# Designed miniproteins, single chains, continued (4): the designs that were tried, part 35

Each design is a single chain, and the fold is of that chain. pLDDT is the mean over its residues in the fold that is shown.

## One batch from the design tools (miniprotein)

Design m13202
Fold by ESMFold2-Fast:
Structure m13202 (fold): chain A 72 residues (1-72)
Amino acid sequence: ELARRLARAYLEGNDEEVQKLAEELGITVDQVRAAKAALEAHDGTVTEEGLASAIRAIVNGQKLVAELRAAA
C-alpha cells in the first residue's frame, strides 16, 4: 500500500523512495513533512501507521476537495 510504503521510507530517511512515492500518490514531500510535524505536536510520537494514516487522509482530502470544487 503506497501510503504505508511512503511512511516507512520517510521514517527510514530514504529520500529517493520518498520523492518517488509522494509523486505517485499526487502529494508533495512538504505535505509528508507537515503531517509528521502535526503528529509530533498532537501525539508526541510518530509511528509508521500513524504517518501512513495521515498520508491517506491528505490524499483522500485532496480527492474530496477536487470533487466538491467540480460540483460548484
Scores: mean pLDDT 78

Design m13203
Fold by ESMFold2-Fast:
Structure m13203 (fold): chain A 85 residues (1-85)
Amino acid sequence: VEELVERVREALRESGASEEEVERFVEAFRRGAEEGLTTPLEELKKRLDELVEKLNAKSEISEEEKLEAAYLVGAVLGAAAAEAA
């Protein structure tokens, strides 16, 4: 989890995000990954698919929706890692 968090942090910094933005997104991703360790992967994949479909239908994406996406991506990756272990 922490290694994935650090890679996300590095990618956000490389994209030009501010340190405050990086911290918010990384925290959302980390919280998601931790939640994913105890949540069924199929349930999280369904939620991620529904969010992606919703966001693809929109012309603009709010910061709150971007943070929700970061959380849910983290959760799916956390759940996948738990199942692979």
Scores: mean pLDDT 75

Design m13204
Fold by ESMFold2-Fast:
Structure m13204 (fold): chain A 95 residues (1-95)
Amino acid sequence: SAELERIEEEAERRAAATPPFEVTWEDLLRLEIELGVLQIELAVKGPSPELLERLRRLYGEVVVLLRHARDPELRARAEALLENVRRLLEEMLES
């Protein structure tokens, strides 16, 4: 999807422009909770432009976190989270 590629490119540009910072497990947990809320909302209410925009923002936040994460275990879990967000974005854009 051309729109998915654009979302990915925008997220990577934002991550590159973000100054280095210390990533915590609490930062990752917050993003995992946000994905859980969005998954429940999607299941109950169906797809919407509002949910798509929230998933787009979440994708960007996960990319920023992942590019600045130094802990290998945290990074691996963030990569799994990113793939789950990417999958939901792809499904919503192809629907």
Scores: mean pLDDT 86

Design m13205
Fold by ESMFold2-Fast:
Structure m13205 (fold): chain A 59 residues (1-59)
Amino acid sequence: SAGARAAVRGELRRGAPAAPEAEIERASKPVADAATAGNQEKAKELGREAAERLLARYG
């Protein structure tokens, strides 16, 4: 789970580099949890939505 969370955080930071670390960490958890549970489609959708929301909010 730590590895999955680190990978998700990296992707979110690439998509929204101006987002605060705390917001990236918060957004990473549900994506990593879905991936770890084997729900790759949900993880992909949650990750895309999180990256878009962070980019829109923080630039």
Scores: mean pLDDT 80

Design m13206
Fold by ESMFold2-Fast:
Structure m13206 (fold): chain A 71 residues (1-71)
Amino acid sequence: MKEELIKEIEEEKERLVKRLRELGREEDAKRVEELFDKAIKAAEEGDIRSAAAYYTAGQLIAVGAEIDAEL
């Protein structure tokens, strides 16, 4: 479960960061990367709740950045 969660966060990080950079949202990409890195570290430490919180925050920023880029 811990390894599965870390893998999901890593895959999502790669996907979202690449997408945001393609949209020219470099600052948002950096912030998403930072939050997902924190999520990975929390998951590695067994703090699944903190990992989920950081992951959710990163996803929310990514969604907002994509909406702004398409407006």
Scores: mean pLDDT 82

Design m13207
Fold by ESMFold2-Fast:
Structure m13207 (fold): chain A 105 residues (1-105)
Amino acid sequence: SFAAKLEELEAKLEELEKEFEELFEELEKAIKEGNLEKAEELLKKLEEIIKELEELLKEIRELLKEAPDELVARAIGLELRAIGVIEEAKLRLERLKKKLEEAKK
């Protein structure tokens, strides 16, 4: 039950990370090709994924409060991985926003 919930959150993190990478590559391509309308749409979708990742982190933190001793390390590992994914995504997206601003000039 707890292990099943933990596996579900791990799978959700991997899915969101994959979706972020796919849309990030599409955004880089849209900027390079000067498709500013598509770039703005993709940027909004990427910001939505970051919000979903932040909500997932909240779910992980709530689950961690109820973790059995044998799963505490795994749950902490998931929390730390989620933090890393979110902070990297935010930094990468901030850098890409600056490139989009240059492309508009």
Scores: mean pLDDT 89

Design m13208
Fold by ESMFold2-Fast:
Structure m13208 (fold): chain A 88 residues (1-88)
Amino acid sequence: MERRIEFTRRIREMGDLIGTPEAERLRDEIVRTGSPEEAELAQAGYDAATRLRTENTEEQSKEAAKYSSEKLLEVGREVDREIEERRA
């Protein structure tokens, strides 16, 4: 089953390239040259992998922003405490 082996190879290559324009190009090629079933699988796989990558990046960004905000507030409180302690 040459077609199934080739399809599997293309899906793996697309997965390895997620986040690059080449992944989208490979997805388009599979959709254009494959069967309707292969096209649906390639599109679904691309969408799922792209979403996962985007979600991971967004989670990292949210965590960094949260940490920075909380840390800044904590440092401010610590400075206020030191000032009061020195006055006492």
Scores: mean pLDDT 67

Design m13209
Fold by ESMFold2-Fast:
Structure m13209 (fold): chain A 82 residues (1-82)
Amino acid sequence: MSLFEALKEAVEEVKKSIKDANLHQEDKDAMLAELEALLAKVRDGMAGKASDAEYVIATEKLAELARQFFKKTTGKEVEFPV
């Protein structure tokens, strides 16, 4: 669906900013792993492999975490479909 593609694009932008950021590699690896885990849960929810509650929680956590990480790495806000 269009929302998932937009979320995936936003997450890829955030991942790029994390990789380009002046942070310890250990912190970068942890941040990237957390984003990937939440994105996988959102994908599974969209595919009907997770409960509605898990899908909603994963989507909200992914959006919030992506915003926090992008601001931490770039000082800017990431745009999400609203």
Scores: mean pLDDT 76

Design m13210
Fold by ESMFold2-Fast:
Order: sequence, then C-alpha cells, then structure tokens
Structure m13210 (fold): chain A 106 residues (1-106)
Amino acid sequence: DAHLEEAREHLRRALEAETREELREHLEAAREHLLRSDSPNASLLARAVELALEALEAGASMEEVKRIVELVLEAVDAELAGELRKAVLLAIAATLRAIGLLLDLE
C-alpha cells in the first residue's frame, strides 16, 4: 500500500521535527495519506493522527505529541507487516493517550 508507506515516512519525519510547524506539516501529510489508504485500519490510524494534531493545536508540547506519534508509527509498521491485531491495539493506545492529553489541556 503506497499510501500507508508514505504515511509511515511522514510519521518518521514528524519524530525528527525540530519545530512545531514541521511536526504539524508531517502529521497533516501522514493523515492525508492514511485517508487515501485502502488498508483495513487506515481510518482508525488517520483518527489517531487527527487527535495528535488536535493536541498540538491545543498547546501540547512537541515531546507529548511525539509520544503519541511513536505509537501511531508502531501501529502503521504493524499494519504494513499484516499484524492487524497489533496495529489496532497500538492505534487505540495512541488514541487514548491523545484523549488523556487533550483532557489535561482543558
């Protein structure tokens, strides 16, 4: 899946980002590719990236957002490997971490 591979690359670049703008750009690109992927868990993965973007917009630190991105990257790697159960569980873990962070920022 070319879109899933592109999302993976953008998530890797997001972890290397030195600015909030670079982090946002790579997360937006990863989300766009996940939305175009036909992979079974692509929609769930896209939602996890969307919540990471919401946390960044709400004022979360880059370090906090990158912890969510690490889980999403692991989930994408699992999806590419055909480890669909592992991908789902990691995507849920990323989603829960993002929700917890968003609640803390209120």
Scores: mean pLDDT 90

Design m13211
Fold by ESMFold2-Fast:
Structure m13211 (fold): chain A 60 residues (1-60)
Amino acid sequence: GSLEDIAALLRAFADRAADIVRRLAGGDEAQAKEVTALVRAGRYDEAARLVLEVSAARRP
């Protein structure tokens, strides 16, 4: 998905930001914590970018 789609998903499911990182991007708990902090700060575009970076690092 695009950055825009991930940002929209994080806005719609802010309470599930950690689950999104762990389940969809394959991220670690530290990455899930960082994405959750960005979502809580209202930084959805930065959170979406981090999700994409985590996903890319797992699947080159």
Scores: mean pLDDT 74

Design m13212
Fold by ESMFold2-Fast:
Structure m13212 (fold): chain A 65 residues (1-65)
Amino acid sequence: SSLSLGLEGDKVVAVGRNGDEVGEGVGETLEEAIESIKKAAEVAGEKGKEQLPQGVELAKKMLEL
């Protein structure tokens, strides 16, 4: 299980994986990015939920710059 974040232009991309399940979300705004990260974290399971606070902080950094 994994949760990963990337930046594509001015958008945050969040990808959650758990076995054969994959969830991806994209956010241009902080609110959209947070929702995408939450959704990806749910797919990633316990590991994603543990990483959620750090993911939100990273998204804020990416979009406020």
Scores: mean pLDDT 76

Design m13213
Fold by ESMFold2-Fast:
Structure m13213 (fold): chain A 69 residues (1-69)
Amino acid sequence: SRIEEAVERAALRAHIERGVVMTREMAERVAELLRKGGSAEDIARELQRFGLSPEEAREIAEEILRLLE
């Protein structure tokens, strides 16, 4: 799906540029929130629950939403 593709592309970029690994569980949870109309803040908050820093979470959330425009 478009959502799953955006999450995977953002995850790959985060891995290459920052060494951040998004697990399948993280990606599936983020995709679920996006399907329910979650905001960048909602996505960043969820990513922080998985142990990402506020800065890493914000940048990944913003990239995902940019890819969905």
Scores: mean pLDDT 85

Design m13214
Fold by ESMFold2-Fast:
Structure m13214 (fold): chain A 73 residues (1-73)
Amino acid sequence: PVERMRRTAREAERRGDHEMARRLRRIAQELEDVTRQRDQAIQQGDTQLADALTNSLNDLTREGTRLTERVRR
């Protein structure tokens, strides 16, 4: 989903929608950051934190998919 969001952000920017491009890049960056934090939590055995971060990833993925559909529809 991150790569699709980045491709869609480039497409939005090419079409002159700089605000949408910024929003998509923000979500893509947050997805990468939360993924790294989740991986670290798993390595440390912090199951509660890993579960919370997984929920955050699902929410961010849903938001990013929604925005991607608006640009590419």
Scores: mean pLDDT 82

Design m13215
Fold by ESMFold2-Fast:
Structure m13215 (fold): chain A 114 residues (1-114)
Amino acid sequence: MAEEIRKLAKELEKDPYNVEVAEKLGELIGEAPLAAGVEISRLLSSKDPDVRAVGIAMVIALAEIFNDEEGLKKYREEAEKVLAETKDPEKTRRVIEAIVRGALRGAGKKKALE
């Protein structure tokens, strides 16, 4: 799982607007949320706001999965700040939504198997 998350995260670093890859990355985070920490740290450390937005979206996905209301509010505010710095805020917003949507699907799938 961690290697699959890393592979998709690296694909999004090369193409931060790839909604299909973003949704698939989200689904893997939903299935294995604890495996995402290293990649989140790498993406959040990026000087590229488009890449950093992906990292923020992954944190939002974790906050949604763990019902962390305070974290969700904080990271959504950080997402709006990063959106102002991105090359295409509307496409970045779609990527953020895709990661969160995928993560909720992955988390639901894992819960059904318990």
Scores: mean pLDDT 84

Design m13216
Fold by ESMFold2-Fast:
Parts: sequence; structure tokens; C-alpha cells
Structure m13216 (fold): chain A 72 residues (1-72)
Amino acid sequence: SLAEVHAEAQAILDEAEAIYQQKPSPQLKALLDQVKALYNQVQTTPGSVPILQALAQLKATVAEMKALAKSN
């Protein structure tokens, strides 16, 4: 449902914020800003297909944040 998509997007945003708070860096801040933009797109987009595309991009961006946070 749309409510479930919004809840998942919120959980991803919360995870991105937590990653940045644990390891603040300019690169992670840039990715967090992208997550916030994609989160806003999920909240404001009127069609189910573009909402799911934005959600997929959110998931990919948080995965990139996790990978970067693990780099030595």
C-alpha cells in the first residue's frame, strides 16, 4: 500500500541519519542530502510507478552509505 511505501521510506531516512551521526563525513553528508531529496520525492509523487522507482533509489543510496561507512 502507499502507507507501507511511505513507512519504508521513513525507515530508510532514519537509517541514513543514523549512519551519518555515527560517521560524519562530507561524502556521507552528500549521500544523506540525496536520501532526503528522494524521501521528499516519495512523499510528493502522485503515481505508484515513480514512487516505487524513487524508493528503489532510496534503497540503493542507503546501501552506498553503508558501504562507504565500512571503508578504511
Scores: mean pLDDT 82

Design m13217
Fold by ESMFold2-Fast:
Structure m13217 (fold): chain A 83 residues (1-83)
Amino acid sequence: SSNDQLMDNAIHHNDLGLQNIKNGDLSGAGQHFQQGGDDVQTLLDSGSISQVIQVLQHTGQSADSYGYQSVSDVSQQNVDYLS
């Protein structure tokens, strides 16, 4: 579905953003997080809460794997709030 494509795009951009932080490219990270955030906003506006939860859960897991505990914790709090 188009919502699944938005979810996949948001996950992809958030993963690139985290990768750019690890590499010291804060500008590139910001651009990717903006694109992922725009996709998440479109999902929220359409009521696709399950897809938003999946984006946040994936982003939290990826952040944790990079050692970004604060990002992982915020992502988990948002998943818990939306669940």
Scores: mean pLDDT 82

Design m13218
Fold by ESMFold2-Fast:
Structure m13218 (fold): chain A 64 residues (1-64)
Amino acid sequence: SEKEQKLWDLAVEYLTEAAKLKLEAAVKAGEPRSTSVSVYNPENLSAEEAYELAKKKLEEEKKK
């Protein structure tokens, strides 16, 4: 449905943003970049995790 597609689109965008933040934090913590890319790549996130991130994003939008 349209709601599900909007959630998915937000999840994809949020996955990219969250993955960047996790990679940056891991690099600052002294983790090797090659390992961080493998672990924190958006492709490593499950569909369930993607939906959870999208839901949190929508929840935050509703608060405003």
Scores: mean pLDDT 58

Design m13219
Fold by ESMFold2-Fast:
Parts: structure tokens; sequence; C-alpha cells
Structure m13219 (fold): chain A 114 residues (1-114)
């Protein structure tokens, strides 16, 4: 990913994490997951989902899908890890930081399996 694409992804993630979301729809979740273009990223997201808060996970998933829809490009695992580490520096909620760390660790594990 380019630096411009990384900055766009970072902004989308920060905006999504600051949105008030009420309720979940499992049918919507499957549609969002199936929209993810990179199979390694999809695998990492499926692995991280049961370990994270459902609302935080959905916010992140929505931001990733929006990025792919707007850019028409897949998200690289290494670039996403870098962006999430930068997002963590700007997030003040300790529980959200913990969920972001779970996702970062899961992405790093999947990347090592490639």
Amino acid sequence: MTEEEKEKLKKLLLEALNLEITGRDEDRYELLMNSIKDEALKKALERAKPLMDEVVFEKILRALVKFEQETEKPIDLDALIEVLEEVMKEVKDKKVQEDLQILIDTLKEVEKEL
C-alpha cells in the first residue's frame, strides 16, 4: 500500500471507532466478511472475531470494507498492521486498545503462516 492509502485507512478506522453503533446483524456480518478481497486478511479476521468485543470488531470490519470499496484494492496484512499500531497511539479507550492489540497479534500470526 502507498502512504496515502495507509493514511486513508487510518482515518476510516479512527472514524469508525468513534461512531455510536447499536445492535448487530449476523446476515450483515457475513456480507461484510465476504467483501474482504485478501484471503489471509479474511482468515485473520475470522480468527480474531471470537477474541474481540463484537462492536469494536464490527467497526473495524466496516472501515476495512469501506476502504476496499472506495479504493477497489485489497488491504495488505503488513500495511494494516502498521496502520493499526498508529491507530492504537491515538485511541484513548483502554478496552479498544486491548481489542486492537488482539487483532494486531492475530494479523502477525497469520502473516508468519504465509
Scores: mean pLDDT 80

Design m13220
Fold by ESMFold2-Fast:
Structure m13220 (fold): chain A 67 residues (1-67)
Amino acid sequence: SHPQDALDFFNQGLQHMRQGDFDSAVDFFDQAIRQSQGTPLQFQIQTDSGINILKMGIDRTVQRLLS
């Protein structure tokens, strides 16, 4: 796939994450990882997406503990 497709999905993931739409953000990050496979961006997109997914998971856990 094209490296720009991976970047597009990654950026969509970031936008949904900023809006608090974590389910859509995870879906976009998953698409970014899939589209990055076999491209020079594979390691970067996989790592950055993983970090953002982990951050969202922590944010959800903190919100539950404050409820």
Scores: mean pLDDT 84

Design m13221
Fold by ESMFold2-Fast:
Structure m13221 (fold): chain A 66 residues (1-66)
Amino acid sequence: SMEEKEIEELIEEAEKEKDKKEAIRLYELAAGMAALVGAMSTDPEKSEEFHELAREAEEKARKLRA
């Protein structure tokens, strides 16, 4: 719950960030944190939610790099 909020806050900051390089960094941070928390979760449903957050954040960073 708290970890989910922190990850979502990182994504929100990335979306508001005007500096492309910094936005990419924030999305990559959020993706890394989400992937780690998802992998460590004992709840399959919660694990999938975090893995989805990781994929979405990685996709946002990828699009900004293109």
Scores: mean pLDDT 84

Design m13222
Fold by ESMFold2-Fast:
Structure m13222 (fold): chain A 90 residues (1-90)
Amino acid sequence: MQKIDLSKLSEKEKEKLLAALVMYYHLLLKEPELPVEEKIEKLNEIEKLKDPKKVIEKYKGTLEYELGKFQYEHAPKSIEELIEEIKKYY
């Protein structure tokens, strides 16, 4: 498994990865009852965002932000990897 090298990503790409991780933890902690298809769609919408920083700012100060940031700094995951993780719950 190749580790994502954050130093090679643009600021916008880094913001998308962090926003996706924050959304992933929000879905697990705050919206666990949401259908798997809707959880996947929310993660896919992060990829299409013109300003992913707005998602990050919205969740600052929450547990999902702290977990997402920790994962981003220590073991970043692609949106595709997060979608596969969601699928494992079903």
Scores: mean pLDDT 79

Design m13223
Fold by ESMFold2-Fast:
Structure m13223 (fold): chain A 80 residues (1-80)
Amino acid sequence: MEVEERLRRIAERLAERDPALREKFLEAAEQLIKNAEQVRRVLEEASLTMQAILSISSKDKETASEEAKKRQEEADKILE
């Protein structure tokens, strides 16, 4: 998994700038790797939920946009 190696490289690069924080960055990277499966599952579930909400909301947004446009046109007509 490329992400694990990427996280460790980032931690090493940050450690070069501040050696005192090296252990903290490495611990954080290892913690993220250990919880990667849980995080992935949560993100997948959240993504599916978000897509479902956006799919429902897209109709509402289209209707709201048309209503706003119609109201603006009516207001412009009256204010002429």
Scores: mean pLDDT 65

Design m13224
Fold by ESMFold2-Fast:
Structure m13224 (fold): chain A 65 residues (1-65)
Amino acid sequence: MMDEERAREAAERIVEEIPEAEIVSVSGKTIELRFNAETVEKFAGYAIRAIGIAYEEGFSLKLVE
């Protein structure tokens, strides 16, 4: 429960920093996100920032299309 609560807080921080990010699911230590990006370059930038936040908070990130 505590891990999922913290993972949800981390997911919300990612969305605050990347408004184009959508939280698909949060399960245990895994945060599942989708990005609305027009280009591969923008997607890569969003993914790098999101991975950084998830890593700092100690969670795994799963990206979906």
Scores: mean pLDDT 78

Design m13225
Fold by ESMFold2-Fast:
Structure m13225 (fold): chain A 78 residues (1-78)
Amino acid sequence: MSEQRRAIEEVIKEALEEASKVLSPEALEKLRERLEEAVPFILAVAKAKNFTVEQVRELTEGVADQILANVLLEEKLA
């Protein structure tokens, strides 16, 4: 496994653990699915740009935060 892939998986795990404290089980599964869909995109960008592990973590955190914000908004507006 590449260091970039490991960094992405670590950030996603951390995001899901934090989200589990505030999201319903249904919203948490929605977040998980969207984060899993984002992994190939993040990995492709990281490889194309030769990102460091830190840059990959920052990119993944930004993507995860945006997806989480959308899921939280959808849950509150439902």
Scores: mean pLDDT 82

Design m13226
Fold by ESMFold2-Fast:
Structure m13226 (fold): chain A 89 residues (1-89)
Amino acid sequence: HSSLKKLLQKVVEQLEKAIKKMEENPDETITIGKNVANLLLSISPELDDKEREELLKFVDRLKKAIEEENRKELLKEIQKAIDFLKKLI
């Protein structure tokens, strides 16, 4: 459990840095969003079935926002993913 909490803490820190980069470099928002979706997908096997299902729903919403190039929705969904992961730490 300690190693999982450390992993989730690092992921939260990466997502918070991603939001900051998106605010500083709006032209990179979609690329950063793709990197965030890939990061969340990569950690999904480390979670229990219930938490994994919820995380995959965030990944799906991020992918939709990326496809639609909806920067506002992408930032909103990343923030929701941060809030979700913080509850698991």
Scores: mean pLDDT 87

Design m13227
Fold by ESMFold2-Fast:
Structure m13227 (fold): chain A 74 residues (1-74)
Amino acid sequence: SKKEEIIKGLEEIKKLIEENADPRTVLQKLVDLLKNYELSEEEKKMLFKIAQAINLGDREEAIKLVEEMIEKLK
C-alpha cells in the first residue's frame, strides 16, 4: 500500500541518519518521497520539518520527527 511504502522510505531515512550518512543523501531521499507519493498537507509539513532538522545538523531532532511521522502513519 502507499502508506507502507512511505513508512519503508521513512525507515530508510532514519537508518541513513543513524549511520551518519551525508545530509545531502538524506535530503534527496526526502525529496524522492515528496515527488513519488501524493501526500497530505500535514505529511508535507512533517517532511519539511525533518528536512529543516537535517539542514540544521540536529540529527537527534530529525530521528525523533521521522519516528513521530512513522507512528502517525501506522
Scores: mean pLDDT 86

Design m13228
Fold by ESMFold2-Fast:
Structure m13228 (fold): chain A 86 residues (1-86)
Amino acid sequence: SPVEAVLRALRELEKSLPEPVDIYTALKALYLHEIQGKTVEEVAKELGITPEEAQRLIDEARKALEGVDLSALPELLDMIDDATPP
């Protein structure tokens, strides 16, 4: 499953990072910027982080998900944030 492969890759990144990086936050930052077309400032405001942090998370997530279909991000985020149907 593409979702399973993405989750595994992000888990490995989380384990490798010296800083407490939330996988959900990194994925959401990428989704808001790349898929929704929001600015780094808007992404930072929505996630409650600085614009510098938002840019860093977007760059890290893009690198980690290189070659992964980003159209799967909405479903992946829904699985992490909302486990139940609306």
Scores: mean pLDDT 69

Design m13229
Fold by ESMFold2-Fast:
Structure m13229 (fold): chain A 83 residues (1-83)
Amino acid sequence: SKLEKSEEGGRRGGEEAARGDLVGAREAVKKGGADGPSGGSGSTAGIRARRRGLSVEEAGERGREAARLAAEGRDEEASRAAA
């Protein structure tokens, strides 16, 4: 489903962003079919996780959750999950 693709894109985007690969993060969310806010939330979650020294796995989970919430139209909660 579109939601499942958004979640996977967010998870991958979060992981790649946490590794410092912002190009890879963008491509992961794009291939996952995550549009606009869903893809952006996943990548943002990964960038913030990297800044906080969180693991790649944790960054992926935060990216997945942020992308899921954004895909459901829950933009405020998605932003909070990405924080």
Scores: mean pLDDT 72

Design m13230
Fold by ESMFold2-Fast:
Structure m13230 (fold): chain A 66 residues (1-66)
Amino acid sequence: NIDALQAEIASLESQIAALEAQLAALRQGDPSDPAIRQQILDLEIEIGMLRIQLGVLQIELNRLRS
């Protein structure tokens, strides 16, 4: 239902925001360090995957609202 879908969307948005905060903290470190660069890349990939998931749920919500 719409309410359950909106709750899932809100949960994913919250998780993405938390990971973006972690990414921002890592970016304040030494960007020349290859280990930090790898951690940034891994985190960006995870955020990207969650955003794809969020997009799928938003499409489903739009279908149910139509």
Scores: mean pLDDT 85

Design m13231
Fold by ESMFold2-Fast:
Structure m13231 (fold): chain A 92 residues (1-92)
Amino acid sequence: SEKEKKIEELKTRIAELEAQRDYVLSRLSPEEQAEVRKRADEIKEKILSGEITEQQAVFEVYREFERDPLRGQALQLAVEIAVLEKEIEKLK
């Protein structure tokens, strides 16, 4: 179906973004990787639950960029993944 095709396209895009995220994270220390992953998971849950908007999530990404560009980039990729996962849930 057209819906199944759209879900598959979104899954492919998520896989590409996950590869980019993992590459960026690999450039951080193990402790920084853990901190960014934890923050990304918290933001992802809030996006999926509808507690925060995509725009509010982008603001949190900007704050991370002010601390470290690599941390900011990793968080940005994680937010993009969460938004696409939310789109898949809407299509189910």
Scores: mean pLDDT 85

Design m13232
Fold by ESMFold2-Fast:
Structure m13232 (fold): chain A 77 residues (1-77)
Amino acid sequence: SKEELLKEGQKLYSDGQLAFIKGDYREAYELFKKAAEYFSKAGDTEMQRIALLNAAKAARKAGDEEEAKRLEEEAEK
Protein backbone atom coordinates (compact mmCIF):
# COMPACT_ATOMS: atom_id res chain seq x y z
CA SER A 1 0.00 0.00 0.00
CA LYS A 2 0.95 3.68 -0.28
CA GLU A 3 1.08 3.89 3.53
CA GLU A 4 3.51 0.94 3.77
CA LEU A 5 5.74 2.45 1.04
CA LEU A 6 5.79 5.81 2.83
CA LYS A 7 6.56 4.17 6.20
CA GLU A 8 9.47 2.17 4.73
CA GLY A 9 10.77 5.33 3.02
CA GLN A 10 10.65 7.22 6.32
CA LYS A 11 12.52 4.41 8.11
CA LEU A 12 15.25 4.30 5.42
CA TYR A 13 15.52 8.11 5.49
CA SER A 14 15.93 8.10 9.30
CA ASP A 15 18.56 5.31 9.07
CA GLY A 16 20.37 7.40 6.42
CA GLN A 17 20.45 10.43 8.72
CA LEU A 18 21.93 8.32 11.54
CA ALA A 19 24.59 6.88 9.20
CA PHE A 20 25.47 10.42 8.02
CA ILE A 21 25.84 11.71 11.62
CA LYS A 22 28.14 8.74 12.37
CA GLY A 23 30.30 9.64 9.33
CA ASP A 24 29.27 6.47 7.41
CA TYR A 25 28.75 8.49 4.22
CA ARG A 26 28.66 5.56 1.79
CA GLU A 27 25.98 3.80 3.88
CA ALA A 28 24.05 7.10 4.22
CA TYR A 29 24.15 7.56 0.42
CA GLU A 30 22.73 4.05 -0.17
CA LEU A 31 20.00 4.50 2.48
CA PHE A 32 18.94 7.94 1.16
CA LYS A 33 18.80 6.60 -2.43
CA LYS A 34 16.61 3.69 -1.27
CA ALA A 35 14.38 6.11 0.67
CA ALA A 36 13.95 8.23 -2.49
CA GLU A 37 12.80 5.11 -4.42
CA TYR A 38 10.14 4.36 -1.78
CA PHE A 39 8.94 7.98 -1.64
CA SER A 40 8.74 7.98 -5.47
CA LYS A 41 6.61 4.78 -5.42
CA ALA A 42 4.39 6.35 -2.72
CA GLY A 43 3.94 9.52 -4.81
CA ASP A 44 5.58 11.75 -2.17
CA THR A 45 7.45 14.06 -4.55
CA GLU A 46 8.58 16.41 -1.75
CA MET A 47 10.20 13.64 0.34
CA GLN A 48 11.68 12.06 -2.81
CA ARG A 49 13.39 15.41 -3.59
CA ILE A 50 14.66 15.80 0.00
CA ALA A 51 16.00 12.20 0.04
CA LEU A 52 17.79 12.74 -3.31
CA LEU A 53 19.43 15.95 -2.04
CA ASN A 54 20.61 14.17 1.12
CA ALA A 55 21.92 11.27 -1.01
CA ALA A 56 23.85 13.90 -3.04
CA LYS A 57 25.31 15.39 0.17
CA ALA A 58 26.37 11.90 1.35
CA ALA A 59 27.89 11.06 -2.07
CA ARG A 60 29.89 14.32 -1.98
CA LYS A 61 31.16 13.53 1.55
CA ALA A 62 32.15 10.04 0.31
CA GLY A 63 34.23 11.70 -2.46
CA ASP A 64 31.85 11.15 -5.41
CA GLU A 65 31.25 14.67 -6.80
CA GLU A 66 29.87 13.38 -10.15
CA GLU A 67 27.20 11.24 -8.45
CA ALA A 68 26.34 14.17 -6.14
CA LYS A 69 25.75 16.47 -9.15
CA ARG A 70 23.71 13.78 -10.93
CA LEU A 71 21.43 13.36 -7.88
CA GLU A 72 21.05 17.15 -7.47
CA GLU A 73 19.99 17.34 -11.16
CA GLU A 74 17.51 14.45 -10.62
CA ALA A 75 16.04 16.29 -7.58
CA GLU A 76 15.25 19.34 -9.78
CA LYS A 77 12.91 17.26 -11.98
Scores: mean pLDDT 91

Design m13233
Fold by ESMFold2-Fast:
Structure m13233 (fold): chain A 99 residues (1-99)
Amino acid sequence: SLREEIDRLAELARQGDPEASRELQLLLALAYYAKALLEGNEELVKEIEEEVKNSDDEEVKKRFEELKNSSKEKLEEIASLLPYIEERMREIREERAAA
């Protein structure tokens, strides 16, 4: 389950794992991109694509390209995770601010 993967990454990020934190941020960006594609927000799609093009990480570029070329069903699945990822990241920020 993608939600179980997000929960695992969130727990590792709460423990200070920088790789888990980076993966959560990437999943958040992918979810925003999927939502922008589904809504036909051409300006936001172009903005995200320009940022991805300027990345030095070929794996990141590949993941965005694969998502762009995926089915509507897959885009809807990934976009539906957006509020869940945002809530996990909010919890991590609040816990770190309280420590």
Scores: mean pLDDT 84

Design m13234
Fold by ESMFold2-Fast:
Structure m13234 (fold): chain A 73 residues (1-73)
Amino acid sequence: MTPEEERLGERGAVIVKFTNEVAEAIKNGDEEKVQEILDELIRYLKEEFGLSDEEAQRVADAVLEAAKILAEM
């Protein structure tokens, strides 16, 4: 596995983890926890993957929408 392939897999795993954590917080009615997890995701994406504020926010928005769907299941 190349370092680039490993990095792409790591990013995917992180997104899945954060999506599940946000979905759990939504199920628990913990709005403060939802915001904390999303803020952590944005910071992680900017620091580890070099995403811009706009790119990181778009990923966080997508994670929140996916988490809402999972929370309704």
Scores: mean pLDDT 78

Design m13235
Fold by ESMFold2-Fast:
Structure m13235 (fold): chain A 78 residues (1-78)
Amino acid sequence: SHMEEVRKIYEEAKKIADEMTLDEILKNSDKLDPKVRAIARVLKLAKEGKLTEEQVRIILKNIGFPDEVIEEFLEDIK
C-alpha cells in the first residue's frame, strides 16, 4: 500500500543518512533512488539545524509524505 511504500522509503533514507555524509550522497546521486536521496538529504540538513521545522514540513508535503510520517520525521530530528 502507499503507507508501506512511504515507510520503506523513509527507513532506507534513515539508513543512508546514518551511513553516508552529505558529500557522499551528492557524489552517489545517480546510484541512489531519487526519493530516498531527497529524504536522506532533508534528514541530515534538519539534524544539522540547517532547516526549520516549517521548512521540513513544506518539503515533505511536496514530496508526498502523509502527515503521520511527517510527525514521525520531526520527532526523529529532535
Scores: mean pLDDT 82

Design m13236
Fold by ESMFold2-Fast:
Structure m13236 (fold): chain A 72 residues (1-72)
Amino acid sequence: SPEDLVRQAIEALLRGDLETARRHVQQLLDQGYTPDEIAGLARKIARDELGLPGLTANMIAEVLRDIARELL
């Protein structure tokens, strides 16, 4: 599911594993999700499911959006 791919991308970023994060973001793009949609889902999951502070959730969302834009 897109939620599982986003969780895995967030977990990879938190470990500093940028290559794994890029791989999961590429799979989301291949499924037709846009960079902004990926960022929105990442912010929601980071805040609501992972309990991360709003600032951290926003930073994660921005990083994943930028990764998605670079891969297009």
Scores: mean pLDDT 89

